# Designed miniproteins, single chains, continued (5), part 29

Each design is a single chain, and the fold is of that chain. pLDDT is the mean over its residues in the fold that is shown.

## One batch from the design tools (miniprotein)

Design m16981
Fold by ESMFold2-Fast:
Structure m16981 (fold): chain A 98 residues (1-98)
Amino acid sequence: EELPSPREVLARAIELAEKTPDDQVAETFRKLAERAKQSKTKAEIVRIAGEALVLYYLKVEKFSLETANVMAAVFVRESKYYSDEELKAVPEYLAKVA
């Protein structure tokens, strides 16, 4: 399967949350936006956008791991309905509002 699993997206978002101090959240989203813009495959774009979105839920909204897991699953499932450009915009938008 080409798309990342929700579990993979959640695991990477948890690692990012643990490594990202509160004052570096916006910088982390900017780095994810840069990686997304350089990505050529749908799978990698979905992975990066999903990691950014779940990181936002964990670090900014402070959702539980259970809720973040549900959000990751919904995002991966819905990702087939979005263009690469729309998905690449996710980390860029979060960098501006974090």
Scores: mean pLDDT 85

Design m16982
Fold by ESMFold2-Fast:
Structure m16982 (fold): chain A 77 residues (1-77)
Amino acid sequence: MRSTGEFTVPAEEAVAVLEALGRLHASPELAARMVAAARAAQAAGARYVRITLELERLPDGRLRVVGAEVRPAAAPD
């Protein structure tokens, strides 16, 4: 079963948040892409980052991040 989660964080927190999520819940390749996108948004001068995660429930009940979209945002929604 897949579900989608979306949230917005300040750009200065986005790298730390995505490093933590990637370390616990994502493949190394997906984790690296999420962090790179957050750093690119910060380098572009974004104030906020909008993060959309695709989550999959594993047979043991754990959630795994199977997809992510990371976008610069001007406001916290």
Scores: mean pLDDT 77

Design m16983
Fold by ESMFold2-Fast:
Structure m16983 (fold): chain A 96 residues (1-96)
Amino acid sequence: MEVLEKLQETSEKLSKELYEKMKESGDELSEEIAKKGYEISKTSSLGIDMMLIQLGVELASGKKFSKESLEAYRKAGQELSEEEKKVVEELREKRE
């Protein structure tokens, strides 16, 4: 089965949903981070990971985000992590 293709599709879907949510938030920095991550997600599974890294850098530099924006990023990262675990399990099954 195409577990890597499914992971990329899930990453793109989550990145798109996060970008749409940030557009509605009025937080220009959150919108920019989510937009860049969504563009990356079209060609790789790294979109959300790149968003979370950038969010961490911006927070460390003293930038502030709404509680709603931070929660949205956290949920997207958690959902992607669960899908990554499923990919690892399926790859293990193929080797037995």
Scores: mean pLDDT 76

Design m16984
Fold by ESMFold2-Fast:
Structure m16984 (fold): chain A 87 residues (1-87)
Amino acid sequence: SKEEMLEKIKELVKELLEELKKVAPEHSELLDEVEEKIKSASPYEIADLLVELREHLYKTLDEETFKKVEELFEEFQKKIDKVIEEY
């Protein structure tokens, strides 16, 4: 169902945000704000929030730290693609 898929996507976003906190702990407050917004977000709003988050981290983090962020987003996208295929 769409509701079950959305719930699984939100779970994966929460996991991504927790991993990002380990890599960029200075951005923990921003990551917590994103997590709160995700709770009531539609799929389109989730996509927008993640794009804005990635752009913000790109502008604010050093190159080496941002490479780790990119890896986490790539791993997240693979998990999302698998969920979409299953539903």
Scores: mean pLDDT 86

Design m16985
Fold by ESMFold2-Fast:
Structure m16985 (fold): chain A 90 residues (1-90)
Amino acid sequence: MRIVRMRVLIAAEGVTREVDLTGTLEQVIEEAVKLTVQLARDTGAERLTLSLSFDSSVSPEEQQQAREKVQQRLAEEGLDVTVMESDPLP
């Protein structure tokens, strides 16, 4: 089982949250979704922007699939979220 690092930057109206996540790719995706849903509920924001940064072990294809999965999961939660490409983790 491969452990990856992912940085999540969530921006909602007037609030920004940055979290470093470590775990399997599936675990960090689920945590990113959870954190975004929680911030939306806490702020009442109707629109959010999410940036995901991955360590070098995560391929471009895996990064794209992860972004699409997060966006799909958040849409299922009824959230209008823009998921952006971000710079690689240092």
Scores: mean pLDDT 81

Design m16986
Fold by ESMFold2-Fast:
Structure m16986 (fold): chain A 71 residues (1-71)
Amino acid sequence: SHVQQLQQQIQQQAQKTLSVVKDPAQQQQIRQITGDGLDQLDENQNDVKKSQQITNQTLQQLNQIQQQAQS
């Protein structure tokens, strides 16, 4: 399903971000962002446009933390 693919994208990005971010506070933030994104996807599973927006926002937030940790 489309939503299952989006959930996999979020989970894969979260795993990548967690693999390079070693700070415990940032790891907790990554888990919170990931959980929030997955919950929002579940609530909007029948809205393709909204699901894509949620996924894009979640991936952007995870990428920002990764970039901050690598700076």
Scores: mean pLDDT 86

Design m16987
Fold by ESMFold2-Fast:
Structure m16987 (fold): chain A 61 residues (1-61)
Amino acid sequence: SREAALAEVPGLTDLSDEAQKALAWFLLSDRPLTEAEIAAFVAGIADPADAARARAFLARY
């Protein structure tokens, strides 16, 4: 699922390049895809729209 999620990141054209890069690094970091880890990750995204999109994407996995 993590590899599948990582492969989808370049297709998320609604995300900024900065948010796509941050999302890719999060997925590469081997951190668990728990609600707490996802919440901590998206809290670090400066743009609220990018944060909401990243959260919605990660909720699928």
Scores: mean pLDDT 79

Design m16988
Fold by ESMFold2-Fast:
Structure m16988 (fold): chain A 83 residues (1-83)
Amino acid sequence: EEEILKLEMEAYEAVAKAGGAVLRDPSENGRKVADEYIEKVKKAPNAEELVERVRRIYEGTPEEQLKLVEEAKAKMTEYAEKL
């Protein structure tokens, strides 16, 4: 169970980094960096839960992407407290 929680936390970390990459660089290069993090999210136990967050990274406004990064960081803190 601890291993699963760690993988779920790492998936939220990947979401935060992907959102941050697109927010800092909304070009194709920023999206390419985000794609690398999203590959980790797809393999995570909580991948289905994160589908909407992944959509916000690619289709969201900068404001939605910023809120997503903040939400993902908060979720990582919650997981860290459980580990």
Scores: mean pLDDT 81

Design m16989
Fold by ESMFold2-Fast:
Structure m16989 (fold): chain A 64 residues (1-64)
Amino acid sequence: SMEEVLEELKKIIEKSIAEGLSVDEIAQRIGKELTKYQEKYNLSNDQVAQLAQEAADYLRELLA
């Protein structure tokens, strides 16, 4: 489901921050994972855009 994909993305963000990755490196990693999820789950472009926005919002909140 979209919620399960979002939870996986949030875990990737948290792990990437713990690894000391920059915001740009985290964004690149999220982009690659979204491409994989789009192919694996046959997500629409609108669904991918929503997941990207939710992931970006989560990253912003963690860095606040």
Scores: mean pLDDT 86

Design m16990
Fold by ESMFold2-Fast:
Structure m16990 (fold): chain A 68 residues (1-68)
Amino acid sequence: MTEEEKERLLRRTAAALLRLLRAIEEDGASDEELEALARELEAHFDELPEASDEEVEEVRARLAELQA
């Protein structure tokens, strides 16, 4: 993989994770809804927008809160 391909992959992964975290914390999604969303994100992973630097930081902050 090129460095550019690696960065795109990491940013799409962050975008997918952020969507899942928001579904848990903001929407109160059930386990079934989270599984459906995860399958949707996996199926369309290559179509996901790349996470911004702000979105990457949001993922870090939300993961830290979940451990508290």
Scores: mean pLDDT 76

Design m16991
Fold by ESMFold2-Fast:
Structure m16991 (fold): chain A 73 residues (1-73)
Amino acid sequence: SMEEAARLANEIVAELMERGLVDEKTLEAIQKVLEENKGKTPEEVLQAVRDAIRKENPAGAEEADALYEKALK
């Protein structure tokens, strides 16, 4: 669901912040993307979040991809 996709994205971002791979500015960008993509599918929302992380912090994007795979099992 959309709510589950947003929750998963926030959990991944929290993990990245603990690892020092994203900052508060990246969180703000992700929240904006989640708001702008509310009407889209969960897959589109998660992809938009990944794109936002890559744009703001390219090095963190690779770790984000690994964490998404781990979270989705």
Scores: mean pLDDT 70

Design m16992
Fold by ESMFold2-Fast:
Structure m16992 (fold): chain A 65 residues (1-65)
Amino acid sequence: EEKKRKLLFSRFDLDGDGKITEEEYRHLKRVLGLEDVSFEEFKELIQKALENLEDVADLRRLAQE
């Protein structure tokens, strides 16, 4: 699961335009198990993690139970 979540996260980054649609954010939020956070809060988390590659590990940790 962790590997799959990281892959989806990285996939959006690989897109190269740094743009993720609202629907894709919703899907990623569900996959990471962060449905409890608002869409805008989750979007900020993803953007911060993408800007700081080292924060990707923190995002993975946040996705844990």
Scores: mean pLDDT 58

Design m16993
Fold by ESMFold2-Fast:
Structure m16993 (fold): chain A 71 residues (1-71)
Amino acid sequence: SMADIRAGAAKLSEASGLAVGARSATELGTAVHILLQEGRLSAEQARAVLAAVRDPRARASVEAALKTAGV
């Protein structure tokens, strides 16, 4: 749901200290990927974002980002 995607983006914003928005499951996963690549998000913080997301498409997108980053 959009509410769940927004909740994931809010958790990502809190963890990274940046204002992060996402309008789709794909955008949420892309944001996690970029922040991991830039070293602005730890592996533990990224796993916490995944744990906070319930939507299956959003979870799949975040899991793909974690797998790509080797987390």
Scores: mean pLDDT 80

Design m16994
Fold by ESMFold2-Fast:
Structure m16994 (fold): chain A 90 residues (1-90)
Amino acid sequence: SKEELLKKLIELAKQMADPSLSDEERVALAREMSKLIEKGAGVVPQEIANAGNTAALSALQAVRDKDEFLRKAAIEAAKKLYELAEKALA
């Protein structure tokens, strides 16, 4: 259901937003998040899907480039995702 997809996205995004995670751990979570967004295409609101895709892209670029700015961008996009998803469930 849409509610169950959003709840799973919130769980992954909260984990991904943990600044103590390695770049590799964040990428693993980003891949799981991207699969859920793809599965929820047309059901997950576009703004939530966009935030998740930004988080995943930034996480992948952060591990490649070892860039702290991209690492912070991935964390901030993940925070935006779970805030939007929690609002959608309210």
Scores: mean pLDDT 85

Design m16995
Fold by ESMFold2-Fast:
Structure m16995 (fold): chain A 87 residues (1-87)
Amino acid sequence: MLSEEEKKKQKLAQKILSEMAKEAEEWIRNNPDASEEEIRKFLEELKKKALEELKKVLDDNTVKQAESSMDATMEMLIQEHKKRQAE
């Protein structure tokens, strides 16, 4: 089971990931005409910043799992943007 310190780190990680997702959604909303390449570049940069913050509070294995979740979220956001531009 997770210790109280591990639970605190997990909550901080969730906050970092939530803030990243919010920034991504706000940027896409403010740039509706952005190409897939422009969105991908922005999301990759945002991911790098989030990973740097996560590495300060989490172990490498947990960071790797968070990176996989970020990759899935990025692809979802790109697909939703493409769907909106097709309509």
Scores: mean pLDDT 79

Design m16996
Fold by ESMFold2-Fast:
Structure m16996 (fold): chain A 110 residues (1-110)
Amino acid sequence: SLKELVEEEIKELLELIGEDFSITEEDRKLAENFDENDLNTVIAKAKVEFELALKYYEKGDYESAARHLAETYELLGKVAEANEQKEVAEEYYKKASELYAAVGDLEKAK
């Protein structure tokens, strides 16, 4: 189910980044100035998207949670590519694609 998929992906990301995950004022400013050519803004936007996914999950809105998780993984894929971690990037893009497909966003599931 979508709920189970969202729960599993949230658990994996919290294991990776820490269960004490929080966003700083600096992270919010970097995300607002998003530039795909500035890796710090890409990382900050991934953090903001993950926070949004957590908030929607807490509200029981699994479709919105899945969309924001998909964007989180897509941004993490870009970070991995920039660090020449091709296999890690492919895995993140695959997770993003699966989440987009689960919510019917076929344009983004490519």
Scores: mean pLDDT 85

Design m16997
Fold by ESMFold2-Fast:
Structure m16997 (fold): chain A 78 residues (1-78)
Amino acid sequence: MTPEEIVEEYKKRAKEILESDLPVEEKEKRLDQLEMEAAWRIQEYGAETGDEEAARRALEEVRRISEEFYKELKELKE
């Protein structure tokens, strides 16, 4: 799996969580877990291939997507 595929899968799964009927606290927990899993997979890719630039770009993208999703969660909690 490429870093770009990991980011796309993370984004898709995170959206499914946000659109679900789960409590806000459960959504937050699951989003945290997805972000950690995506970051771990990207870091492993970088370590195994030596393509640190691709890993870095993917990690930045995950962070940006995560920030947007947490912003949406905060609006739901208020």
Scores: mean pLDDT 81

Design m16998
Fold by ESMFold2-Fast:
Parts: structure tokens; sequence; C-alpha cells
Structure m16998 (fold): chain A 84 residues (1-84)
């Protein structure tokens, strides 16, 4: 559901701030941008959001930021559910 995806995006942003990967201002902009993509109902926008989270999960995992990587993966899975 969209609400679950948006909540995961907020948790991802909060965790990224705690891990030093984002400033609070960057986190706020990230959540706003991703919320718009999730709410658009455009399959292209949803696919673009999914690709962004796949890249972010891989990059965070390589950087040893496992909690951020896991949240990004969960968010990717929710985006894929919205595309079905």
Amino acid sequence: LKDEAIELAKRLADTAVAEGLMTQAQADRFVKSITKLIESDDPFDLSSAGLAFAVYATSSRRAGKEEVAELARELLDKIQELLD
C-alpha cells in the first residue's frame, strides 16, 4: 500500500540521518520527492523510484550501512507491489 511505502521512505530517511548519510534537510527533500513519485500512480514514476531505491540499497550495503540497505530493499519491494 502507498501509506506503507511512504512510511518506509520516512524510516529510511531517519535512519540515513542517524547513520550520517544525509542531513535533516536532505532527508526532508528526499521524503517529499519520493512521496510525490509514490502518489503519482504513473508506472514510469513508480519504476523510477524503484530503480533509485535498488541503487541506494546496493550503495548502502557496499558502504557497510546494512540497516539503510535493508530499509531501501523493503521500500523497493513495496514499490514493486504497487506496480502489480
Scores: mean pLDDT 76

Design m16999
Fold by ESMFold2-Fast:
Structure m16999 (fold): chain A 62 residues (1-62)
Amino acid sequence: YAQEARQLGEQIKSLTSDEQLKQQVDQTVQKAVQFEQQGNYDLAKGIVDGLRDALQLVEAKN
């Protein structure tokens, strides 16, 4: 999940020039990493699913 969150976060950041959005994406990715490190895989998966939905929304507008 942490690796997937990092990949999705980088893809989202590549599609936007909004620095605030990029910072929010980075914080979201860090939460996924922390949850996986804690063994909280359900929460880590939830973040990955949310990032995937966000990427699809951004790609649809591109």
Scores: mean pLDDT 80

Design m17000
Fold by ESMFold2-Fast:
Structure m17000 (fold): chain A 100 residues (1-100)
Amino acid sequence: SAADEEFRRLVHLALLALDEVIRLGKEHNFPEEYIEEVRRIKAEVAAAGRARDRAAVLASLDRAIELINEMIKLEKDEKVKKTLENIRKLLEGIRARLAA
C-alpha cells in the first residue's frame, strides 16, 4: 500500500540521518559512548522497520532525538551544532509523519 511505502521511505530517511550523526560524531571526536549509542539506536530502527513495528520506530526515534540534544549541548563548533540541529529537525519531522 501507499502507507507501507511511505513507512519504508521514512524509516530509510531516519537511517540515513542516523548515519550522518555517526559520521559527524567520528569526525568531530565525540566520546565513543555517544557514537555507539547512535549505532545501537540505528540497529533498533532498522529492526523495527523490517518488523513494520511503528511504535518501536517511534520509541527509537525519541531516544535518537534525546541523544542528539545531548550532543548539541556538548558541541562548541557552531557549524557542527547547526548540522546536528538540522538532523534533529529532520528526525522530528519523520517522527511526526510516522505518528500521524
Scores: mean pLDDT 91

Design m17001
Fold by ESMFold2-Fast:
Parts: sequence; C-alpha cells; structure tokens
Structure m17001 (fold): chain A 103 residues (1-103)
Amino acid sequence: KEREIKILEELLAKIAKLKDKVPSEVSKAVGNALVAMRKVVAGEEVTEEDIKYVPKDVAEAVIALARAGDVAGALDVILEYAKTQTDNEELIKAIEEAREKVA
C-alpha cells in the first residue's frame, strides 16, 4: 500500500515534467486517472471533479481495478489508453516502469 502510493506519486511527478511534450488532453486524462487511483489506494473518496478529464470507460476501469487491489491492472488500463493517444516514448516508458514496480 505505502509502496504503491510512493510509486504513483513518483509517476505523477514524471508526467508533470512531460506536460509540454504531450497533448494537454492526454496529460490531464493520464494525470487525473493516476490521482483517482492514488485516492482509491489511500482509502480516499474519488469525486466527479477528479475524473472529469478522464474518458468514462478508462475512469470506470481504473477505479474498479484499484478498488479490487489490482494496481498493476489499473496501470495497464492507463498504459493502453496512453498508447492509443500519443507516441511520446517518455510518457509510455514512465507508466510501464511504474506498472513493473507494482507487479
């Protein structure tokens, strides 16, 4: 739990540094999905505001998997979404590395 939260916080920091290298829509969707996932792992309530920039299917899958304790599966959903939206290798690699650390 604490290890997973730290991994998600590190990933969020890496994505913030890539904000100008990827479309704003993609960085907001990925960032907000990760914030929602972190809130679920921490036992916090996810609000509609937290997921307003995340596609509904992605948000629902990420929250459901995170609530089930499947943080790796939730990251796989975010990774698949990112791969469909951008060719930015730094973003994709950051998510892949986080997924590997939580597995």
Scores: mean pLDDT 84

Design m17002
Fold by ESMFold2-Fast:
Structure m17002 (fold): chain A 63 residues (1-63)
Amino acid sequence: MEAAEKAGAEAAEALGVPRRMGRGIGRLVASGFSAEQAAAMAAKEGVPAEAARVAIDAALRAL
């Protein structure tokens, strides 16, 4: 779980998105949410689609 949260946070930060949003995305992925569901939740929080995809991909690779 921590590895996915950290990967999501770092990916978000690199794209100028707040680290807290990237951590949240990583937590959703680690909790078993699909990439589509995590992306939809990120969009609701105002995260750009491209940044959400990069954060989701990073979190999945860290699992």
Scores: mean pLDDT 82

Design m17003
Fold by ESMFold2-Fast:
Structure m17003 (fold): chain A 79 residues (1-79)
Amino acid sequence: MGYDLFDNGDYQGARDIFQRQVDQNPSPQNLGRLASVLSALGDYDSALRYVDQALSLATSPRTQRGLQAMRDDIRRRQR
């Protein structure tokens, strides 16, 4: 359910946008954005899969740092 989901529509809309961006261009940035939204929606399994894929493709130190932090956060929440 998620007691902090006071505007679920924003996350659902963002998920649709970022999913289409990943479908058009599966870049580390787009995969990371999708993973972030999935994590906000509580879909940690999908979020982790996309962040791991993004990390395998990431060429930017900034993107790698963000994705590693996100992966760590998702794994903490899955436990």
Scores: mean pLDDT 75

Design m17004
Fold by ESMFold2-Fast:
Structure m17004 (fold): chain A 80 residues (1-80)
Amino acid sequence: EVSVELLKAKVRGLLLLLESPSVPLPILVEEVQELIEEAKASADVPDAVISHLQQALEALQADDREAAKQALQQALQALE
């Protein structure tokens, strides 16, 4: 429960950072990678959430902020 709430807060934070073009992509990539590791460590997080976080990571590595934003929004919805 607490881990899911923290994950939701971190996803919301990443969405805010993605809206700022001044935030470097490598920082966003590191943050998403850490979230994927945290999500995989929790049995309470659905596989769909991990899948969407991995899609966000792939989008960021391809310099596609809009695709990353959509993937993070889907991860957030899957946590609801």
Scores: mean pLDDT 80

Design m17005
Fold by ESMFold2-Fast:
Structure m17005 (fold): chain A 61 residues (1-61)
Amino acid sequence: KPSDKEIKDRLLEMLKSMGVSDEELEKLKKESLTNLLNVLAEKISEADDLPLEDILKAIKE
């Protein structure tokens, strides 16, 4: 079972691949899992071209 830390690290890596800056990523490391998921959802909503299915698979592993 993945820990909250492992899930957060994976979400941060995904956000980095989506073009989030290193400064913003450092800020997001201090946020809760819920806040990270909200930021990811916002980025997905802004970028219609993103493969949502692949993103969800990466989170669920």
Scores: mean pLDDT 70

Design m17006
Fold by ESMFold2-Fast:
Structure m17006 (fold): chain A 84 residues (1-84)
Amino acid sequence: MEEEVLEAVRQAAEEAIRDPSKGRTAIEKLREIAKKHPAAVPAALAFEKGLRDGDIEGTARRALELTEKSVKSIKNYKEQIKKK
């Protein structure tokens, strides 16, 4: 599930980087992912802000990085629980 979230965010971010004119479509996809997966919420918010600021490419890269950190944090938390 966490890997699916990262993959979906990566695809949306790559689409926005490749074609900034599709940035709004990419943010809507990311927003829908965030509704189902809380790990994607920071990425969705960062992407929305960048779209408003006109820095779609930089924001898409940051959104991907934030999602990767969120997924990694969740996995680390689960691993710590399993070691008890």
Scores: mean pLDDT 69

Design m17007
Fold by ESMFold2-Fast:
Structure m17007 (fold): chain A 63 residues (1-63)
Amino acid sequence: MEEIKEQALELYKHLLKEGYSSEQALQMSLGLAEGMAKAAGLSEEEIKKLLEEVKKKIEEIDA
């Protein structure tokens, strides 16, 4: 779980550096986190909680 969050945050920062908007970077980073979580066999509830935590961390960067 922690590794998925780190990968999503790294992607978000990378996309911002490449010139993507915060909205585009957020959407793509959440997509990566969801894809990785599904591949890891996480339940729908675990995926939902993970995506909420990733979104919160990204919103803290943008604030």
Scores: mean pLDDT 81

Design m17008
Fold by ESMFold2-Fast:
Structure m17008 (fold): chain A 89 residues (1-89)
Amino acid sequence: SIEELLAEAEALLAAVRPDPSLPVETAVALVLRAIGLALDAELYAPPEVAARIVELARRVAEAALAGGDRELLLRALDALEEALRLAKA
């Protein structure tokens, strides 16, 4: 469900630990994916779901810029992308 996917993204974000080895190019790619996801959510999802995806995508971008765990950030983005896919249906 959308709620379970959003809860998964929140749990993954809460588990993110600093990764000082995260390359700048990887962080930029994560930020760009988060921005694209937030824009798609605002355009195509119901308003309350869109607001939650936008907030969680912002937190992914902030964590990437701070040097967070790439694997957890990618999994959080995957969960948000699936939530958006279900919300658009």
Scores: mean pLDDT 86

Design m17009
Fold by ESMFold2-Fast:
Structure m17009 (fold): chain A 69 residues (1-69)
Amino acid sequence: GAEDGKRGGEQAAKMGAAGDYAGAAASGWQSHLAADNEETKRAGLEAAKAGAAGDAKGASQYGRLAHEA
């Protein structure tokens, strides 16, 4: 649901900020799968893609957007 999607986004943001790009990617995927609104789904997917690419900063920024959406 919406809360699970936002929680995943918050975790992706925290992990990305800590430099844990792999954890940020996993949390971004959880945000994307759990979300029921398009903004959180899109931001969560972008956080997952950034984290998978080793972009911890990008994963953190998209995770924040997923949490706030």
Scores: mean pLDDT 83

Design m17010
Fold by ESMFold2-Fast:
Structure m17010 (fold): chain A 68 residues (1-68)
Amino acid sequence: SSMEEERRKLIEEYKEELVKLGEELNVPQWVLDLIEHEFELLKKENASKEEIEKTKENARKYILEQGK
């Protein structure tokens, strides 16, 4: 459905954004792997928009913490 396509697009866009941020901050590879895995789970579990947004916020904070 259109809503499922929109959610999948949002997941992919957020994943790409976070991976790029992590690469720019030279975070360890395991951090990038963890983000990839978490966003793959969101797709498999048909996560709500709220869960996707929360996962993005948590992942972004974690990347910033590891990139210090």
Scores: mean pLDDT 83

Design m17011
Fold by ESMFold2-Fast:
Structure m17011 (fold): chain A 63 residues (1-63)
Amino acid sequence: MSPAERKERAAQIQAEAKARVEQLTKLKNLATKAGDSYGAEAAEQQKAEVEAEAAREIAELEA
């Protein structure tokens, strides 16, 4: 894969992950304000999963 193709794909993965992380961060903050510890933990777990998946996909572009 060319450096340009790799950069474009990485940017796409990062943009999609960023949008999902922003939504999950809002959900976590809302749950925290409501005193919903389970909802906050679930949102944090999903955020970590989204970030890990994006990092994994970007790392695979280096393979």
Scores: mean pLDDT 82

Design m17012
Fold by ESMFold2-Fast:
Structure m17012 (fold): chain A 85 residues (1-85)
Amino acid sequence: MLSDEERRERLEQVVRLAENEAARLASSNPSLTDEQIEKIVREVREYAQRRADELFAEGRVSDDDLMELYNESVRYGEELIRKEV
């Protein structure tokens, strides 16, 4: 059984990975300005953090929960990129 500290750390790592992937995807699109990239990255970070806080409160931190958090957050970033171009 993971401690609350270990659960929080795992969720935080996934949030950072999702933020980094959103930054990579946005930065690879030549149609986006630096300001648009920064906005997308912030919105993905806030979305992922909010969902991570919900999972933490529910006691959920399985590998499947972490993978779902990552995939949902990255998908949200891809949707934001499509709307800006």
Scores: mean pLDDT 84

Design m17013
Fold by ESMFold2-Fast:
Structure m17013 (fold): chain A 64 residues (1-64)
Amino acid sequence: SSTTEQIFQKLLQTSSLPQNKLNLLESEFNKVLSESFESEYEKSLREIGVLLALIGEEEDHRLS
């Protein structure tokens, strides 16, 4: 959600943490966000989207 994105942006701006720690925090945040906001159905749809993109790339590779 936009509110969650704004909070995360605020944390990045306020934080004096080194980039290593910020990357770890971002990874943790994205994991929590995906687990909290996506049902198994929505997660499956996202995974199908990624698979379709990979199939498209494979097809393009054959035509290139």
Scores: mean pLDDT 58

Design m17014
Fold by ESMFold2-Fast:
Structure m17014 (fold): chain A 128 residues (1-128)
Amino acid sequence: DLLKKLEEERKRAEEQKRKQDEERLKSLEKAAIKTEELIELVTKARDLLEKGEEYMPEFKKLLEEAGGLISTLGLYDEDVSESITESFNKVLKAIDNLDETLKLLGEFLTKTRDILEQLKSEAKELKK
């Protein structure tokens, strides 16, 4: 029966797609969680630095923790981690200039929030 063979092939294709979607969903959800943690940590760092340059040592400690989160992101999504690292390195290079650092932190947070929305959107589509 040709119809039964077509139904079996369709079911096998759906099962393979579900397994691929499940693995990608897991990676996207882990990447989204780490990206949310990164946004919260960098927002805290920016808010601390906005209070004054006397908070620079605490700010630098929070940036070191953010660097660790970016490295962890690379385990789930290398492209996301690389893109975020480029923006993060701009902040690190400007760290001796308060106004420039605050501006680049704002740009970093905007970019990272856009990445988070993309990760959440892709994960939602895979959940069906």
Scores: mean pLDDT 85

Design m17015
Fold by ESMFold2-Fast:
Structure m17015 (fold): chain A 64 residues (1-64)
Amino acid sequence: GDAATLAAAGYAALQAGDRATALSHGGLAFNKGGGPEAELAGRGAEALVQGDVAAARRHLEQAA
């Protein structure tokens, strides 16, 4: 769904080193609501706010 697509875009941005875009896409995926993809994307965005890039990468990859 849309949440998975946004999470995949966030993961790609994070792999490219663009943390701001990854945070934006992860947060947007969470706000789409519904299901485990949105929840995992939200956890990825929270990890980025906390500076845990490794955890953010894992969560966004799982959400995609």
Scores: mean pLDDT 80

Design m17016
Fold by ESMFold2-Fast:
Structure m17016 (fold): chain A 82 residues (1-82)
Amino acid sequence: MEVAKLDREIAEKAEEKTKNASPETIQKIGEIWSKYLDEKRRIRREAGERARAKAPFDIVLDEYNKRLIELRKKALEEIDKI
């Protein structure tokens, strides 16, 4: 649920920045979004690997959530710089 809200906020910000933007700016925003999705998939995969290694679920979940929040902040900062 929270992850979906973070994804939506980034998508809405990207859409706002592409309004009346140049093709080059639109491409750059698309690259930031693609990188965000790739990093999100990597974070999820690493959390899954830790869970399979019998790490405590609460610790894995806390780490996963912290990394997603950091990733979201970084993506928003990159879009805001455009």
Scores: mean pLDDT 78

